# Designed miniproteins, single chains, continued (4), part 68

Each design is a single chain, and the fold is of that chain. pLDDT is the mean over its residues in the fold that is shown.

## One batch from the design tools (miniprotein)

Design m14350
Fold by ESMFold2-Fast:
Structure m14350 (fold): chain A 83 residues (1-83)
Amino acid sequence: TKEYIEKAKEYLEKGDLEKAIEYIEKGVEESKKENDMEGMEEVGRIGTEISKKARERGDEKSIERMKELEKKVGEAVKEIEEA
């Protein structure tokens, strides 16, 4: 989980949004498997930064993809917190 999150941050800093999104998606999957609430929260924060960069570039495909992902992460985190 942490390794995927760190890779997503690295690619975000490089401006490689496609790879940043790929690694953040892997982070979501691993956080769910491990029931890692902290990892899921970190994924949400990085996802927000990726979305901001996508909007700055006018990358509609990445913007749309990130909106879907952030929605899923937010709902999953909320459900875990309520459990």
Scores: mean pLDDT 76

Design m14351
Fold by ESMFold2-Fast:
Structure m14351 (fold): chain A 55 residues (1-55)
Amino acid sequence: SAADEAKLREAERLVVRAILGRASRAEFDRALATLEELLGPEVAASARAVWESEQ
């Protein structure tokens, strides 16, 4: 749906910003929740692992 597409675009933007060190922890956690809801736990786990490697 258009709403799900908008949620995915926002989550993608926040994940990219978080990987670059430019998003808050709360923003990243919200983006991971959206990725898990729409794309499943494996995609969310991959995004989390990349972010944790940049800490």
Scores: mean pLDDT 80

Design m14352
Fold by ESMFold2-Fast:
Structure m14352 (fold): chain A 67 residues (1-67)
Amino acid sequence: DRATAKWLLNQFSKSPLTPSSAENLGGIVRRFAGDADILKMAFGVLAKQPDLASILPSFLEGLNAVP
């Protein structure tokens, strides 16, 4: 739910993303694409990454995931 997504985003802001957490971040952005607060938090997490290029493919995979 929205509260769990915000909690996860707060956890992701405390340390560099792994490929797994980057994919989860992409999935959150996809599910909550209409939620400006969640999008702002998610892009804030990405902006703080020391090496965005290393996790971007996993993020995009999560963003484009289809069952």
Scores: mean pLDDT 76

Design m14353
Fold by ESMFold2-Fast:
Structure m14353 (fold): chain A 70 residues (1-70)
Amino acid sequence: SEKEIIEEEAKLVKESLEKLKEKYKDDKKVQEGVEKMLEIIEEALEGKISPEEARKKIQEIGSEINEHIL
């Protein structure tokens, strides 16, 4: 089902974000960005926002983090 696909996608993204958080544990911008992305994932899983909107917001925050750490 679509819900199962979204839950699996969320699990993989969360695992990646936790690794990023651990790698940059002293970087406040990375920590705050990861926390925001995790909140967005939870909102999508709870049906508060669409998966498409969640992906868009996560991509925007991810781009900001990438520019910061480059």
Scores: mean pLDDT 82

Design m14354
Fold by ESMFold2-Fast:
Structure m14354 (fold): chain A 59 residues (1-59)
Amino acid sequence: SMEAEYEVELDGDKVKFTFSLSDVPTVESTVDGKNITVKATVKEENLKRIKKIVEERKK
């Protein structure tokens, strides 16, 4: 399995996510922001996974 690390800014808070290319992404911290700012080159599939995690945390 390979992992990808992304830094995301949510309402001014910086959050790091680690995604395994396996089916289960790993989140290092909780997020509840409204806006997402993604840094680095991200494949569309990984970006969608980040958005899903953020939406799950908002519920």
Scores: mean pLDDT 51

Design m14355
Fold by ESMFold2-Fast:
Structure m14355 (fold): chain A 94 residues (1-94)
Amino acid sequence: SPLEEIEKMIEELKELKKTLSPEQAKIMDEIIETLKEIKKLVEKMSEEEKKRVLNAVKSIVDSLKQSIANGGGKKDLLGILAMFKLLLKEVKEM
């Protein structure tokens, strides 16, 4: 289920947060909160729209994981947060 996959990604991001600096962890909290809002909106969508949003979320999460793995800093995480906020805006307009 797309909703179950989003929930699994939220839990994975909560675990990743534990490995971050306090400043990065604060940005991760905002990312997690934004993703929770996206999940709530996705619950009301068609199955096709759910898959489209899930694919976008997966792409941003993959970029986030790669950034952390490569020693990315606060500015890199803020860029990821901006991508999630843009997706939230697009999802609200669907």
Scores: mean pLDDT 88

Design m14356
Fold by ESMFold2-Fast:
Structure m14356 (fold): chain A 90 residues (1-90)
Amino acid sequence: DEIVEALREAAAELRRLAAASTDPEDARLLAATADLVERLAEEAAKSKDEELRRELALRAAEILRTTATRVSPELAARALALARRLEEVA
């Protein structure tokens, strides 16, 4: 269940980054991304299909890469690190 765990950890980290952010727009985007990743974690947890779980992890990674283009460079680096982690477990 490494994929579900990685998705939940990514969502939790995004929420921590949002809470620590001094920029309200960065905080909003990170929180919205966390909500999307958490939804994908819930879908993955309900599925017994390994292929679907991998696809959901890769979708979450793409969402994180998109968020990285819209936040500060420091937060972008953190979002990209989370995306790579999800790609590794997929």
Scores: mean pLDDT 88

Design m14357
Fold by ESMFold2-Fast:
Structure m14357 (fold): chain A 91 residues (1-91)
Amino acid sequence: KVELLLKAAKDALAMGERLFEAGDYEGAVQAYKQAIQAAQQALSIDPDSKEAQKLLAEALRNLSKALEKLGDYEEAEKARKEAEEALKKAE
């Protein structure tokens, strides 16, 4: 069910934030990628889910910040642009 995927995305996003605050930027990147995958799976089931789009946008924005901390500026910019597109679809 889409609700389980949304919960998985929220849980992974929260884990990523905790890891980022602890200075584990590599761990944060992995957690944010898990959140992105769960949100994308939710959107494959319900393309009109604004909640899934918001979670995708937040995870991509946070991924961008973690990648900047690691010096991965090109991947960070790509994630930022993807976050902007997801946010537009969420309204």
Scores: mean pLDDT 88

Design m14358
Fold by ESMFold2-Fast:
Structure m14358 (fold): chain A 83 residues (1-83)
Amino acid sequence: MEEAQKALVKLEEAKSEASDEVPNRDQIAGLLEEAGEFAEKAGLYKASKEAHRTAEQVKAGKLSGDEVAKEAERVIKEISEFL
């Protein structure tokens, strides 16, 4: 499913940005929100909710880059189980 693949791409981009030496919080949140939108279009509602929740926590400053990368990897694994 094309939308599920787009969600995976956005999650990998968010994970990469979160692992950068100077992470851009707004970019990470935006990538996670886009991943959530694509996951919803793919019918992967749990993955969509997790991506949007992670984006909200990033915006609120509640997650470190390492924590964002771990959450993104968790959502990637969840989506991959349906492919």
Scores: mean pLDDT 83

Design m14359
Fold by ESMFold2-Fast:
Order: C-alpha cells, then sequence, then structure tokens
Structure m14359 (fold): chain A 108 residues (1-108)
C-alpha cells in the first residue's frame, strides 16, 4: 500500500541518518514527536513518530531512554495491555528493519 511504501521510505531515511549523524537524527525524531503533539496531529501519526523515535534509541543502545519514551507513549494514550503488546511488536519490527538497512549501508 501507499502507507507501507512511505513507512519503508521513512525507515530507509532514518537508517541512513543514524549512520551519518546518530545524535542529530535522534534529536530530530524527538523534535518531530513534540511538534506533532503540539499541533494536535492524529493519534496514529503521533504513535508512528514515537515508534521511530523508540526504535532509533534502541538501535543506538540507549535502552533506558527507549524505555522512558515507551512508558510516556503508553501513559499519553492510555493503552490497554493488548495495544501495548502490539506496540512492542511494531517497535521490534522497526528496530530490526533499521538495523538491517544500516548493515547494508556499511557494506557499500
Amino acid sequence: SEEEKRWEEEIDRLAFALVIAPSMALDLLKKRVEELEKSGAPEEEIQRAYILYIAAARVLGRDDEAEKIFEKLVEKFGLTPEQVEELKRQIDEATRRIEERIAEFEKM
């Protein structure tokens, strides 16, 4: 789908940014989340931005930061246990895809 294509493009851009300027990439993700929250963007868009932010933090080995961001997201949207498990699955998938793309860039 068009949404899946955009998600793949976002993952690719993020993976490249994390290789070139990891701290800057993470800071930009944090700012994007804050801007979307302030503008009253749709919940799905805010959640997608959080997923990328958490995944990026995990890829950089900032596990404590990733956990704090995850807890904030769960509290912000009042997620049920079932929604929390689905969110964890989405974060795990995003993390794996980013790591795979980074590995590809390192071989170029």
Scores: mean pLDDT 85

Design m14360
Fold by ESMFold2-Fast:
Structure m14360 (fold): chain A 85 residues (1-85)
Amino acid sequence: TATNTVVATLRDEDGEVVAEASGTAAAGETVTLRIRTVAPRAGRYTLVVTVSQDGVVVERREYEFVVEEAGTPIELDVEARAPAA
């Protein structure tokens, strides 16, 4: 049975990593990754979610949002489903 690694990486407008969460899911299963952090600065943030199997990226999703001021709490619950076997 294939095991998939899921990584969610949050980057600020300058591309700096602000937060990261990771987990594993069996084929066809869903994993929930939780990111809880505080924005170090205002600007556009990008969340990239990758699903990898045996070190190969099989899925990539990207989300963007704007933070209006530094010190803003960022709370993200990311659901990712591993490909079926």
Scores: mean pLDDT 83

Design m14361
Fold by ESMFold2-Fast:
Structure m14361 (fold): chain A 90 residues (1-90)
Amino acid sequence: AEEKKKKAEEAIELSEEIIQEYREKALEGDELARRLVKAASEVGLAADEVIKNPEDKEKQEKLEEAIKRLIEEMKKLGAPQEKIEKLEEL
């Protein structure tokens, strides 16, 4: 349970960093940046649900799915490989 909470907390931190880095491009109308920011926001929301219910398998699966989508959007945008690897390690 604590390990799953830590993974969710790390996912929130990484999602917030991504939102901060790409928010300006998304506001300027960059569609890839908008999709990335949206995917990162969905990771944050899913991670909050895991923190509240760390033993809920459906919430865990939703977080893993949200992380996978975020990784895909990062790859499409050409985001730094180091940041992609941090998400893949979650």
Scores: mean pLDDT 85

Design m14362
Fold by ESMFold2-Fast:
Structure m14362 (fold): chain A 87 residues (1-87)
Amino acid sequence: SLEKTAEEILKAGEIAASTAPEEERPLVLEIYKAIAEAAKKGIEAVKKTAYERIVPLAVERYGASREEAERAAEALVELVKKIEEKN
């Protein structure tokens, strides 16, 4: 179910945040929360959120290169696909 997929994404976000530096934890949680909300609308919404919201956020807030941000967006999309395949 889309709701179960969203719940598992939020759990993955908590784990990711716990391994991130303390100052980065709020942003990691914000990213996974945005992806979880998009997952409730389906994979196309996840792709749109990852590339249209998360890529600009990573570039602006983390100073990441566009290439690094796009790799992170791709990793988030693949995470959602794996969770959906499992459910």
Scores: mean pLDDT 81

Design m14363
Fold by ESMFold2-Fast:
Structure m14363 (fold): chain A 60 residues (1-60)
Amino acid sequence: KYEEKKKKAEQQAKNGLKAAEDAVRRGDSDSDIIRQGAEQFQEKLKKLAKEYEEKLKKKE
């Protein structure tokens, strides 16, 4: 069931990135920083999920 939690976390990160992009389009003052933070967070989640999948495969 880790895969389900991973996909939900990744989806939440994508939603956050979309919200940040929306803020940039509105011209919010700190939109660039918000967008960069969301992008880094999404990338980190994907990296952690991939590392966990590799560890599970090696335990087989």
Scores: mean pLDDT 68

Design m14364
Fold by ESMFold2-Fast:
Structure m14364 (fold): chain A 81 residues (1-81)
Amino acid sequence: SLSREEVVELLRQAAAEVEAQRQKGQQRLDELKQEKEELEKKGVLEKNPELREKLEKEIKELEDQIRRLEEDAATLRAVAA
């Protein structure tokens, strides 16, 4: 059986890993939002609604993934406390 200290350490390590994945996701989200804004300014998205929809879907999916990772990290930290 695992000791309380070992369980707490594993939960903290898991929370740190989830947070690292969240940070990588946030970086990708920021890059996609910047790319979408640049394409919008160039008028590309006005002429290509399918590309706009694809980018908006990818942004939304990534935002939802980041939110879940934030919730998971918070839960792991709360259990570790």
Scores: mean pLDDT 87

Design m14365
Fold by ESMFold2-Fast:
Structure m14365 (fold): chain A 61 residues (1-61)
Amino acid sequence: SDNQIKLLEKIALQAAVDGDEDAALKALQEIAKLDPSRKKSVESEFADLKTLAQELKASKP
């Protein structure tokens, strides 16, 4: 459902920010199971999340 996908997107982002790449990837894979149209974008979404997490980490005191 859309609500499950939105929750998983929040989990993936939070995990990436926390440096938990395994949890972030698992959340993206669960999104792809619920929405097969996103299967091809899992790797690019994961790369984007890692980039965002890197930027946020560089801004931490």
Scores: mean pLDDT 80

Design m14366
Fold by ESMFold2-Fast:
Structure m14366 (fold): chain A 65 residues (1-65)
Amino acid sequence: GGGSAVGAAAASGGASAEAAEKAGRLGHQYTMQGDGEKAGEAAREGGASEREAEAAKLSNTRYAQ
């Protein structure tokens, strides 16, 4: 699911396990709402780099189709 992608992006960007979990939970919620941009913001809040947050946003935007 989209939340898993957001959590993975945060972890890939160097986020702690806790931050990656938080990003995954928020990303799951936003993916269910069809909001890829907020999923990307959740990844960044979880500690992902801007690049990884952008990747999470794009992944969840495509997934919401």
Scores: mean pLDDT 65

Design m14367
Fold by ESMFold2-Fast:
Structure m14367 (fold): chain A 78 residues (1-78)
Amino acid sequence: TEDRLRAAELFEQASRAAKEGDSKKAQELFDQGLELLRRAGVPDEAVESLKANVDTLIKQGDYDTLSDLLTAISRYLR
């Protein structure tokens, strides 16, 4: 769907922001992508699980793993 492809683009942008150390921009882009996943019919439990994983990585400062995770999700949505 269009919402899934747009979410993929947002997660790719979030991945790049994370690699650049811009955690605020990464979080903002990620949250926009999550909203599009909800609109695309992804179950709330899956969205909440994904948000929890990303929040944990941001808290740990593990931006490399965060970037890799966001890139993997983007590829899955395409």
Scores: mean pLDDT 85

Design m14368
Fold by ESMFold2-Fast:
Structure m14368 (fold): chain A 84 residues (1-84)
Amino acid sequence: SSFVDQVVTQISMQLRNFRDANGRVNFSQAVPVIVDILRQTGRFSQQQINQIVSAVATLDTDGDGYVNYDDMMAVIRQQLSQFS
C-alpha cells in the first residue's frame, strides 16, 4: 500500500536521527514520535497504535531501553500492513 509506504517513510525519517553509533534507538524517545505520526494520519485506533508500540517493545530483549533501528522499522511496517 502506498499509504503504508508513506507512513513508514515518515516514521523512518524522524527516528533515523535518534540512532546511536551502533544503529540503536532509545525506546522512550521513539514511542512519542511513532504515536504522534500514527495519530496524525487519523486512520488508526488507539488500540492499533498500542499494538504497534507493544510489538516494538518486544525488541528490547535486554531491558536496557534500546532497540535496533532496522528491526524496529521492519516491525512497524509489518504491523501497519496488517491494518490494511
Scores: mean pLDDT 84

Design m14369
Fold by ESMFold2-Fast:
Structure m14369 (fold): chain A 110 residues (1-110)
Amino acid sequence: SREELLERARRALENVKKFLPKLTPEEKAVIERVLADFENVISILRTLLLTVKSAKELYGDMLWVEPGASALYLALTLALTHFDKLSEEDQEEVLRIIEELLKLAESQYL
């Protein structure tokens, strides 16, 4: 269900935080700007999903050690931050993206 998928996303977000490196103030400022970008949420999420899919095919499990954790964290945080502000149609697209990201990461973070 919708609520079960969102709950799984929140759990994955809490789990992936354990694998993130400490961020510099400069890196935090960049992430804050991306996370505040409501207008481009769907486009950013689609780009992150495609990047994760492509990297998974090329690098396998190595994606999920460092770059995969950061990408998953950014995608889930962005999605959950803006979800309630989106149209119903855009919410359905975000849920689809979340489901695909969680399937790609399930063996590592879920």
Scores: mean pLDDT 76

Design m14370
Fold by ESMFold2-Fast:
Structure m14370 (fold): chain A 100 residues (1-100)
Amino acid sequence: SAAQERLRRLREEIERLLKEIIEAVENNDIEKAYKKLKELDEKLGEIIDILREAGVDVSEFAKKVRELLNKIADAIENKDIEELKKLAEELIRLLEEVLE
């Protein structure tokens, strides 16, 4: 479906944004990391909207996404690369679970 194709593209964009956030922090470009985090939040919001329009209950997913985004912001502030990689893996897993 057109919705599934949009969700696939958004997933690929989210995976790329997570890599770009990690790379920005590794390069000590904290401003770029926060800019990419904002883009990540917007793309995750688009997934939530698509799933909600399709009749999926996204309440728990949206809550977990918000919790992970807050933890990613904290890890950026603390320049904690190991935690950022762990949180990126958790977000990708959460996304895979909701899109099944």
Scores: mean pLDDT 89

Design m14371
Fold by ESMFold2-Fast:
Structure m14371 (fold): chain A 67 residues (1-67)
Amino acid sequence: SDEAVNAAFDKYDTDGDGLLSNAEAGQALVDVGAEGLKAYEAIKEVAGDKPVLTREEVIEAARKAGV
């Protein structure tokens, strides 16, 4: 659910800047039940060349990863 993704985002947003690195976002999706490869594929597709993802982008990646 979006609530679970929000909780995982907050867990990995350790500096409180509202952004996750691609690695942190991938791990957040795995924590909410996404398959590892699907999580990283979704993050790569949503982030593209960006080094960080917003909360909204992590939620969209979760949907693409089947969460």
Scores: mean pLDDT 81

Design m14372
Fold by ESMFold2-Fast:
Order: sequence, then structure tokens, then C-alpha cells
Structure m14372 (fold): chain A 94 residues (1-94)
Amino acid sequence: MMLSPEQTRELAEIALQTLYREWNEEHVSPEELIKAVENFRKHILENANLSEEAKKKVTEIFDEIKKKIEEGIKLSKEEVDEYIARFKEIAESE
């Protein structure tokens, strides 16, 4: 099932908010968080009706998040809101 740009934004927002909670509340290990990031990336990229340029931007956001998890850097609420805003801009450009 293909996700519209708007549905892709909504899914990405939910995914980012979930990652923020799990990471800051320490309910999951960094390894489990990385797995969740890769699962969200795969689901969005395989199901989203996005241009190749938009898919590259989505990949960049998830790569940045994965790198921070690997380095043990916790996301702030402000950083999460910035990533959500970037997904909104990607969706609105489609």
C-alpha cells in the first residue's frame, strides 16, 4: 500500500516521537533503538509515494538519528521537533 506524502509525514512524526520517548525513558537498548530506526526507514521508503530526491532527504534524517544513537547522544525535544519540521517540508514539496 502506497502512502501519500501527508501519510508519510504523519507516520514519520509518530516514529520520531516514539523514538524520543523510548530513548529518553531508557525502556530500550541503543541496539533496539537502531533496529527501530531501520524498521521505520524501511517501512517509509518501501511504502511512501515520494520522489527520489525526497527519499534521499528521508534517508539523511534517519542516518543522522542512527549516528546519534550509535554515539550515545540523546535527542532533545527541540531536535525531535526540528526533524518533524524537516519531514513536513519534504511532504509539502511533493
Scores: mean pLDDT 77

Design m14373
Fold by ESMFold2-Fast:
Structure m14373 (fold): chain A 87 residues (1-87)
Amino acid sequence: SMETVRRESEGFALGAEVGIEVVEEKRPELEKAGIPESEIGRIEIRAIGAAAAVGARAALAGASEEEVREAAREEARRVIEEEAKKL
C-alpha cells in the first residue's frame, strides 16, 4: 500500500539522517586512530546504509520516530566499531 511505502521511506530517511550524525560524531576518533580517508569513507557508507535499513524495518514494524532514531543510532555505532576493528 501507499501508506506502507511512505512509512518505509520515512524510516529509511530518518535512519540515514541518524547514521550521518553518528558518523560525524565518530569521525575524529577514526582519524586519530590513523585510519586512511578511503577506509573512513567506506565505513561511513556502510554505517549510513545499515542505519537506514534498520530505520526502515523499525518503521514498518510500527516503531515511533524516537524508537526508529534509537535503533538506527545503535546500528550505526555497531557498524563503525566492527569495521574499525578489521583495520
Scores: mean pLDDT 89

Design m14374
Fold by ESMFold2-Fast:
Structure m14374 (fold): chain A 74 residues (1-74)
Amino acid sequence: LRERYRAALELVAEGVRAFEEGRYEEALEHFRRARAEFEALAAETTDPELQALYRGMAAEVGRLIAEVERRLAE
């Protein structure tokens, strides 16, 4: 699980980098993959603290996705 969590964090980092460089479509792809991983981790864990952490991370990435989509629409 920790290895998958680190991989999801790397996807967020790649998404942020792409977003900062104006590569919005690439940022969106990275963020969507990261959110899916956090959602999967939340569904697989029985630890309520880790479940809350993963759900929180998925929600934050969801906000980043919304921001990228807003930029692409404008």
Scores: mean pLDDT 85

Design m14375
Fold by ESMFold2-Fast:
Structure m14375 (fold): chain A 66 residues (1-66)
Amino acid sequence: SAAELEAQRKKEREELERQIRAIAKWRVDQIEKKTGVTLSPEERAALVKQIEDELRKQLEEQEKSG
């Protein structure tokens, strides 16, 4: 049913958001290792958010172009 499809899509979106968060954190960790710089918790959070926003935009663009 439409309600079941909507519920499934919400679950998939939640899982996708968790994956985006994990990828963003991993990328920030790689940046610290590559640069040898230890980021403050605030700087780390800001970079994570920036990467998450970028990943979401890329996903939306891919969805629109398909």
Scores: mean pLDDT 80

Design m14376
Fold by ESMFold2-Fast:
Structure m14376 (fold): chain A 58 residues (1-58)
Amino acid sequence: AALAAFRAALGKQAIDVGKKTKEEKSEEYGNSTLVKEGKRAAEIWDARAAQLAAQAAA
């Protein structure tokens, strides 16, 4: 039940993005709060730490 409301909100955002041009859609999707929800935030921070370590090694 609660998941149905969440899915509806996600679908609405996807529809709005779908109305934009491909380039603009890419930017909006990249800035989407959905990308930061769930475990995505942790994954981004982990990737950033790995990138910093790689740069230090280079």
Scores: mean pLDDT 59

Design m14377
Fold by ESMFold2-Fast:
Structure m14377 (fold): chain A 92 residues (1-92)
Amino acid sequence: MLEEARELARRLLEAIRAGDWEAAERYEERMMELLREALADPAQRAEALALLGEAVEETARVLYELGLISEEELAEARALAAEYRARAAALA
Protein backbone atom coordinates (compact mmCIF):
# COMPACT_ATOMS: atom_id res chain seq x y z
CA MET A 1 0.00 0.00 0.00
CA LEU A 2 2.45 2.74 1.11
CA GLU A 3 5.11 1.70 -1.45
CA GLU A 4 2.47 2.19 -4.19
CA ALA A 5 1.53 5.58 -2.64
CA ARG A 6 5.23 6.65 -2.70
CA GLU A 7 5.51 5.66 -6.38
CA LEU A 8 2.30 7.60 -7.17
CA ALA A 9 3.74 10.66 -5.35
CA ARG A 10 6.83 10.50 -7.61
CA ARG A 11 4.65 10.11 -10.74
CA LEU A 12 2.49 13.04 -9.60
CA LEU A 13 5.56 15.33 -9.39
CA GLU A 14 6.77 14.14 -12.83
CA ALA A 15 3.31 14.79 -14.35
CA ILE A 16 3.16 18.31 -12.83
CA ARG A 17 6.66 19.14 -14.18
CA ALA A 18 5.58 17.86 -17.63
CA GLY A 19 2.36 19.92 -17.57
CA ASP A 20 0.30 16.71 -17.80
CA TRP A 21 -2.52 17.87 -15.52
CA GLU A 22 -4.82 14.97 -16.42
CA ALA A 23 -2.20 12.41 -15.36
CA ALA A 24 -1.36 14.49 -12.24
CA GLU A 25 -5.06 14.44 -11.19
CA ARG A 26 -5.29 10.64 -11.63
CA TYR A 27 -2.07 10.00 -9.65
CA GLU A 28 -3.18 12.36 -6.84
CA GLU A 29 -6.61 10.67 -6.59
CA ARG A 30 -5.09 7.17 -6.38
CA MET A 31 -2.38 8.27 -3.93
CA MET A 32 -4.99 9.92 -1.65
CA GLU A 33 -7.19 6.81 -1.79
CA LEU A 34 -4.26 4.66 -0.60
CA LEU A 35 -3.28 7.21 2.07
CA ARG A 36 -6.85 7.33 3.45
CA GLU A 37 -6.82 3.52 3.75
CA ALA A 38 -3.43 3.60 5.52
CA LEU A 39 -4.56 6.42 7.87
CA ALA A 40 -7.50 4.22 8.96
CA ASP A 41 -4.98 1.48 9.99
CA PRO A 42 -3.31 2.26 13.37
CA ALA A 43 -0.26 0.18 12.31
CA GLN A 44 0.33 2.34 9.19
CA ARG A 45 -1.00 5.72 10.41
CA ALA A 46 2.36 7.27 11.42
CA GLU A 47 4.04 6.31 8.12
CA ALA A 48 0.98 7.48 6.13
CA LEU A 49 1.01 10.89 7.90
CA ALA A 50 4.75 11.26 7.22
CA LEU A 51 4.24 10.41 3.53
CA LEU A 52 1.25 12.80 3.29
CA GLY A 53 3.39 15.62 4.75
CA GLU A 54 6.21 14.87 2.28
CA ALA A 55 3.78 14.77 -0.68
CA VAL A 56 2.13 18.08 0.33
CA GLU A 57 5.48 19.88 0.71
CA GLU A 58 7.07 18.46 -2.48
CA THR A 59 3.95 19.15 -4.60
CA ALA A 60 3.76 22.76 -3.34
CA ARG A 61 7.52 23.24 -3.94
CA VAL A 62 7.21 22.06 -7.58
CA LEU A 63 4.10 24.22 -8.18
CA TYR A 64 5.96 27.24 -6.73
CA GLU A 65 9.03 26.57 -8.95
CA LEU A 66 6.66 26.56 -11.96
CA GLY A 67 5.08 29.89 -10.85
CA LEU A 68 1.65 28.30 -10.30
CA ILE A 69 1.25 29.17 -6.60
CA SER A 70 2.23 32.16 -4.45
CA GLU A 71 4.97 32.27 -1.79
CA GLU A 72 2.12 32.52 0.78
CA GLU A 73 0.50 29.31 -0.55
CA LEU A 74 3.91 27.56 -0.43
CA ALA A 75 4.34 28.68 3.22
CA GLU A 76 0.83 27.38 4.07
CA ALA A 77 1.62 24.00 2.45
CA ARG A 78 4.91 23.77 4.40
CA ALA A 79 3.04 24.54 7.65
CA LEU A 80 0.47 21.82 6.85
CA ALA A 81 3.28 19.36 6.01
CA ALA A 82 4.96 20.17 9.36
CA GLU A 83 1.65 19.45 11.17
CA TYR A 84 1.39 16.03 9.47
CA ARG A 85 5.03 15.24 10.39
CA ALA A 86 4.44 16.32 14.03
CA ARG A 87 1.37 14.04 14.22
CA ALA A 88 3.42 11.17 12.74
CA ALA A 89 6.21 11.72 15.32
CA ALA A 90 3.67 11.75 18.19
CA LEU A 91 2.48 8.27 17.10
CA ALA A 92 6.02 6.78 17.06
Scores: mean pLDDT 87

Design m14378
Fold by ESMFold2-Fast:
Structure m14378 (fold): chain A 85 residues (1-85)
Amino acid sequence: EEEEKLLEAFREALLAGDFEKAVEIINQYTKLLFEKYKDADVETTKKIVARVLQLVGLLVEAEIYRKQGKTLPEEEIRARIEAIR
């Protein structure tokens, strides 16, 4: 539930072009994952790192598109966020 709410908020921030909000949501998501998985094994922890990196990668692509006067398609943002689960 909390993870899903943060991922939805991240999607909304990207669609709005709100870089500062997207960064704050990534920070909140990372803290949530740390608290939930702090006692997890190494393999699970590596998967959590990969999830955070997927959000960072999406934010980088969205900002590059914005600099070029373009927008990353909503359907692509949605699909990529859904794939993180």
Scores: mean pLDDT 83

Design m14379
Fold by ESMFold2-Fast:
Structure m14379 (fold): chain A 94 residues (1-94)
Amino acid sequence: MEEEIREMAREVAKRVKELLDQGKSIDEVYEEADKLIDEFVKKLPPEYQEEARELMRAVVNAVILYKMGYTLEEALSFVPEKYRELVKEILEEL
């Protein structure tokens, strides 16, 4: 993954954690995360947009599961294998 996409994924993770810590509903968290993802993805070259969106959505799901009480390993089990190492790093930094 490009450093830029990795940084964007970290910002998405931080935003999701912030919203959950504020007591926002899961629906509100997904809505706000999707807005941020759309903003980031639009800044990328077309060839990276689909994969970046897939990664960032995987990050959103993993952060939500982790905050719901799933273990780190359990949350990562729902992430595509190709992104697991990066998503693990992001979750450990939260």
Scores: mean pLDDT 85

Design m14380
Fold by ESMFold2-Fast:
Structure m14380 (fold): chain A 67 residues (1-67)
Amino acid sequence: SRLEELEREAQRLLEEMKKLPLREQLELAAKWMAEQMTTNPDSVHSKSEEEAKKLIERLLKEFDKAQ
């Protein structure tokens, strides 16, 4: 039940983020994942969240280099 509630909340957050430019969406996603990892470091999802964060950070760096 808690996991389902978190998934629904995440889906609502993603819908709100769709209103923002892609770069801003990636920056907010990275920040949100960092906050989740610090508040619940022992969560079952910490490994996948770490990988997702690394991928987003790499994409943001590529955007910076492309400018």
Scores: mean pLDDT 68

Design m14381
Fold by ESMFold2-Fast:
Structure m14381 (fold): chain A 55 residues (1-55)
Amino acid sequence: SERDARLAAIDAELTRLEQEMLEVHRSLPPEEAVKRAEEIMGRVMELQAERDALR
């Protein structure tokens, strides 16, 4: 279903963002790492809220 496809897409994106968060602090200067981490956290919260609304 469209709902199941969207839930699968959200889970895949959350997994990708988790990996990116781990890499941010290794690869970027501290100031850039903080900004990128904030962007990733905002996106994670948005996706979690969407997932909860679909359940």
Scores: mean pLDDT 84

Design m14382
Fold by ESMFold2-Fast:
Structure m14382 (fold): chain A 83 residues (1-83)
Amino acid sequence: KSPLEVLEEFLKEVEKYFNNSLAIKSAVASIRRMVEAHPDASTERVLEGAIDYFKMLAETGVIDISDEELKKIEELAQKKLAE
């Protein structure tokens, strides 16, 4: 699997977990644009960047994400890295 394919599977699971909320869909679109700008990024770097972006949005209050929900996002990324 390419890093982009792994990222897309991860982002779809995140969107599903948050019941396809508009705020999460917006965050996912931003992550996709960021990754498209870095085509040589590894799967690990791509998923790490996505997690860091969600953490930043939670910390700044742009998206209402709890610590438990952030942990779930991290678990979904770890699952994709193990595949």
Scores: mean pLDDT 80

Design m14383
Fold by ESMFold2-Fast:
Structure m14383 (fold): chain A 84 residues (1-84)
Amino acid sequence: VDTLERIARVAESPDPFEVEEAAAFARMLVAIMKLSKHPAAPAVEYTLEKNRDAPDAERVRLAAETARWIEEEGLSREEVLEKL
């Protein structure tokens, strides 16, 4: 819960990352969510993979938004994928 809120806040207040650093940060966010066994982890990972060729900052933002939809609105993975 708190971890997802922190991830969403970071995406809403993006620190200027270089492309390589932004990619490493996105991987770290997914790893943290998996370690915490968060229900949103599979949907976030899917969003990152689907947007693989997008700018890294945009991928991080989409991942955080997807996690927030699941956490705050209680959307299922399928509902999130339809909304995307």
Scores: mean pLDDT 59

Design m14384
Fold by ESMFold2-Fast:
Structure m14384 (fold): chain A 79 residues (1-79)
Amino acid sequence: DLEKKAQEIREQALAEAQQRIDAFKAQKDAEAAAYTRESTPEEGAAYRAQKQAQAEEEGSRILSEATREANRQIQELLA
C-alpha cells in the first residue's frame, strides 16, 4: 500500500525532525545558562533571547527541510 508507506515516511521524518529540534533547543538553553552565570544581567537576558530566537529559526528550518525531503521520497516512491 503506497499510501500507507507515504504516511510512514512523513511520520518518521516529522519524528526525527522533532528530536533534532528538541536537542538543538536543549543545547541553546545550556549555552544561555552558562553565559548568564558569567555575564551581567542585561547581557545575559539579551543572549538568552538571541539563543531562543536561533532555536526557533533552526527548528522551523529543520521541520521545513524534513517535510520537503519526505515529500521528495514519496514522489520517488510513487513514480
Scores: mean pLDDT 81

Design m14385
Fold by ESMFold2-Fast:
Structure m14385 (fold): chain A 80 residues (1-80)
Amino acid sequence: SLEELKKEVEEEVEDLEKKVKEILNDKSRTKEQKEEDVEYLKELSKEYIETMEKLKVPKEVIDLAKEKMEKIIEEAEKKI
């Protein structure tokens, strides 16, 4: 259902936020390593969106995921 798809997106967005927070707060990693880790998450987010498009998920769900994930990555890049 549409509601189940939106819930799955919300769970993926929450997982991305958690991973970004862990990267940013990791005192053992250099700025360069954090930039590489965030870039990796950015590419995974793009792959997730592409998979949804290939599976013909409704556009409103894809747009929601894209908007939220892009914002998380942009904010992370600014905080590094």
Scores: mean pLDDT 88

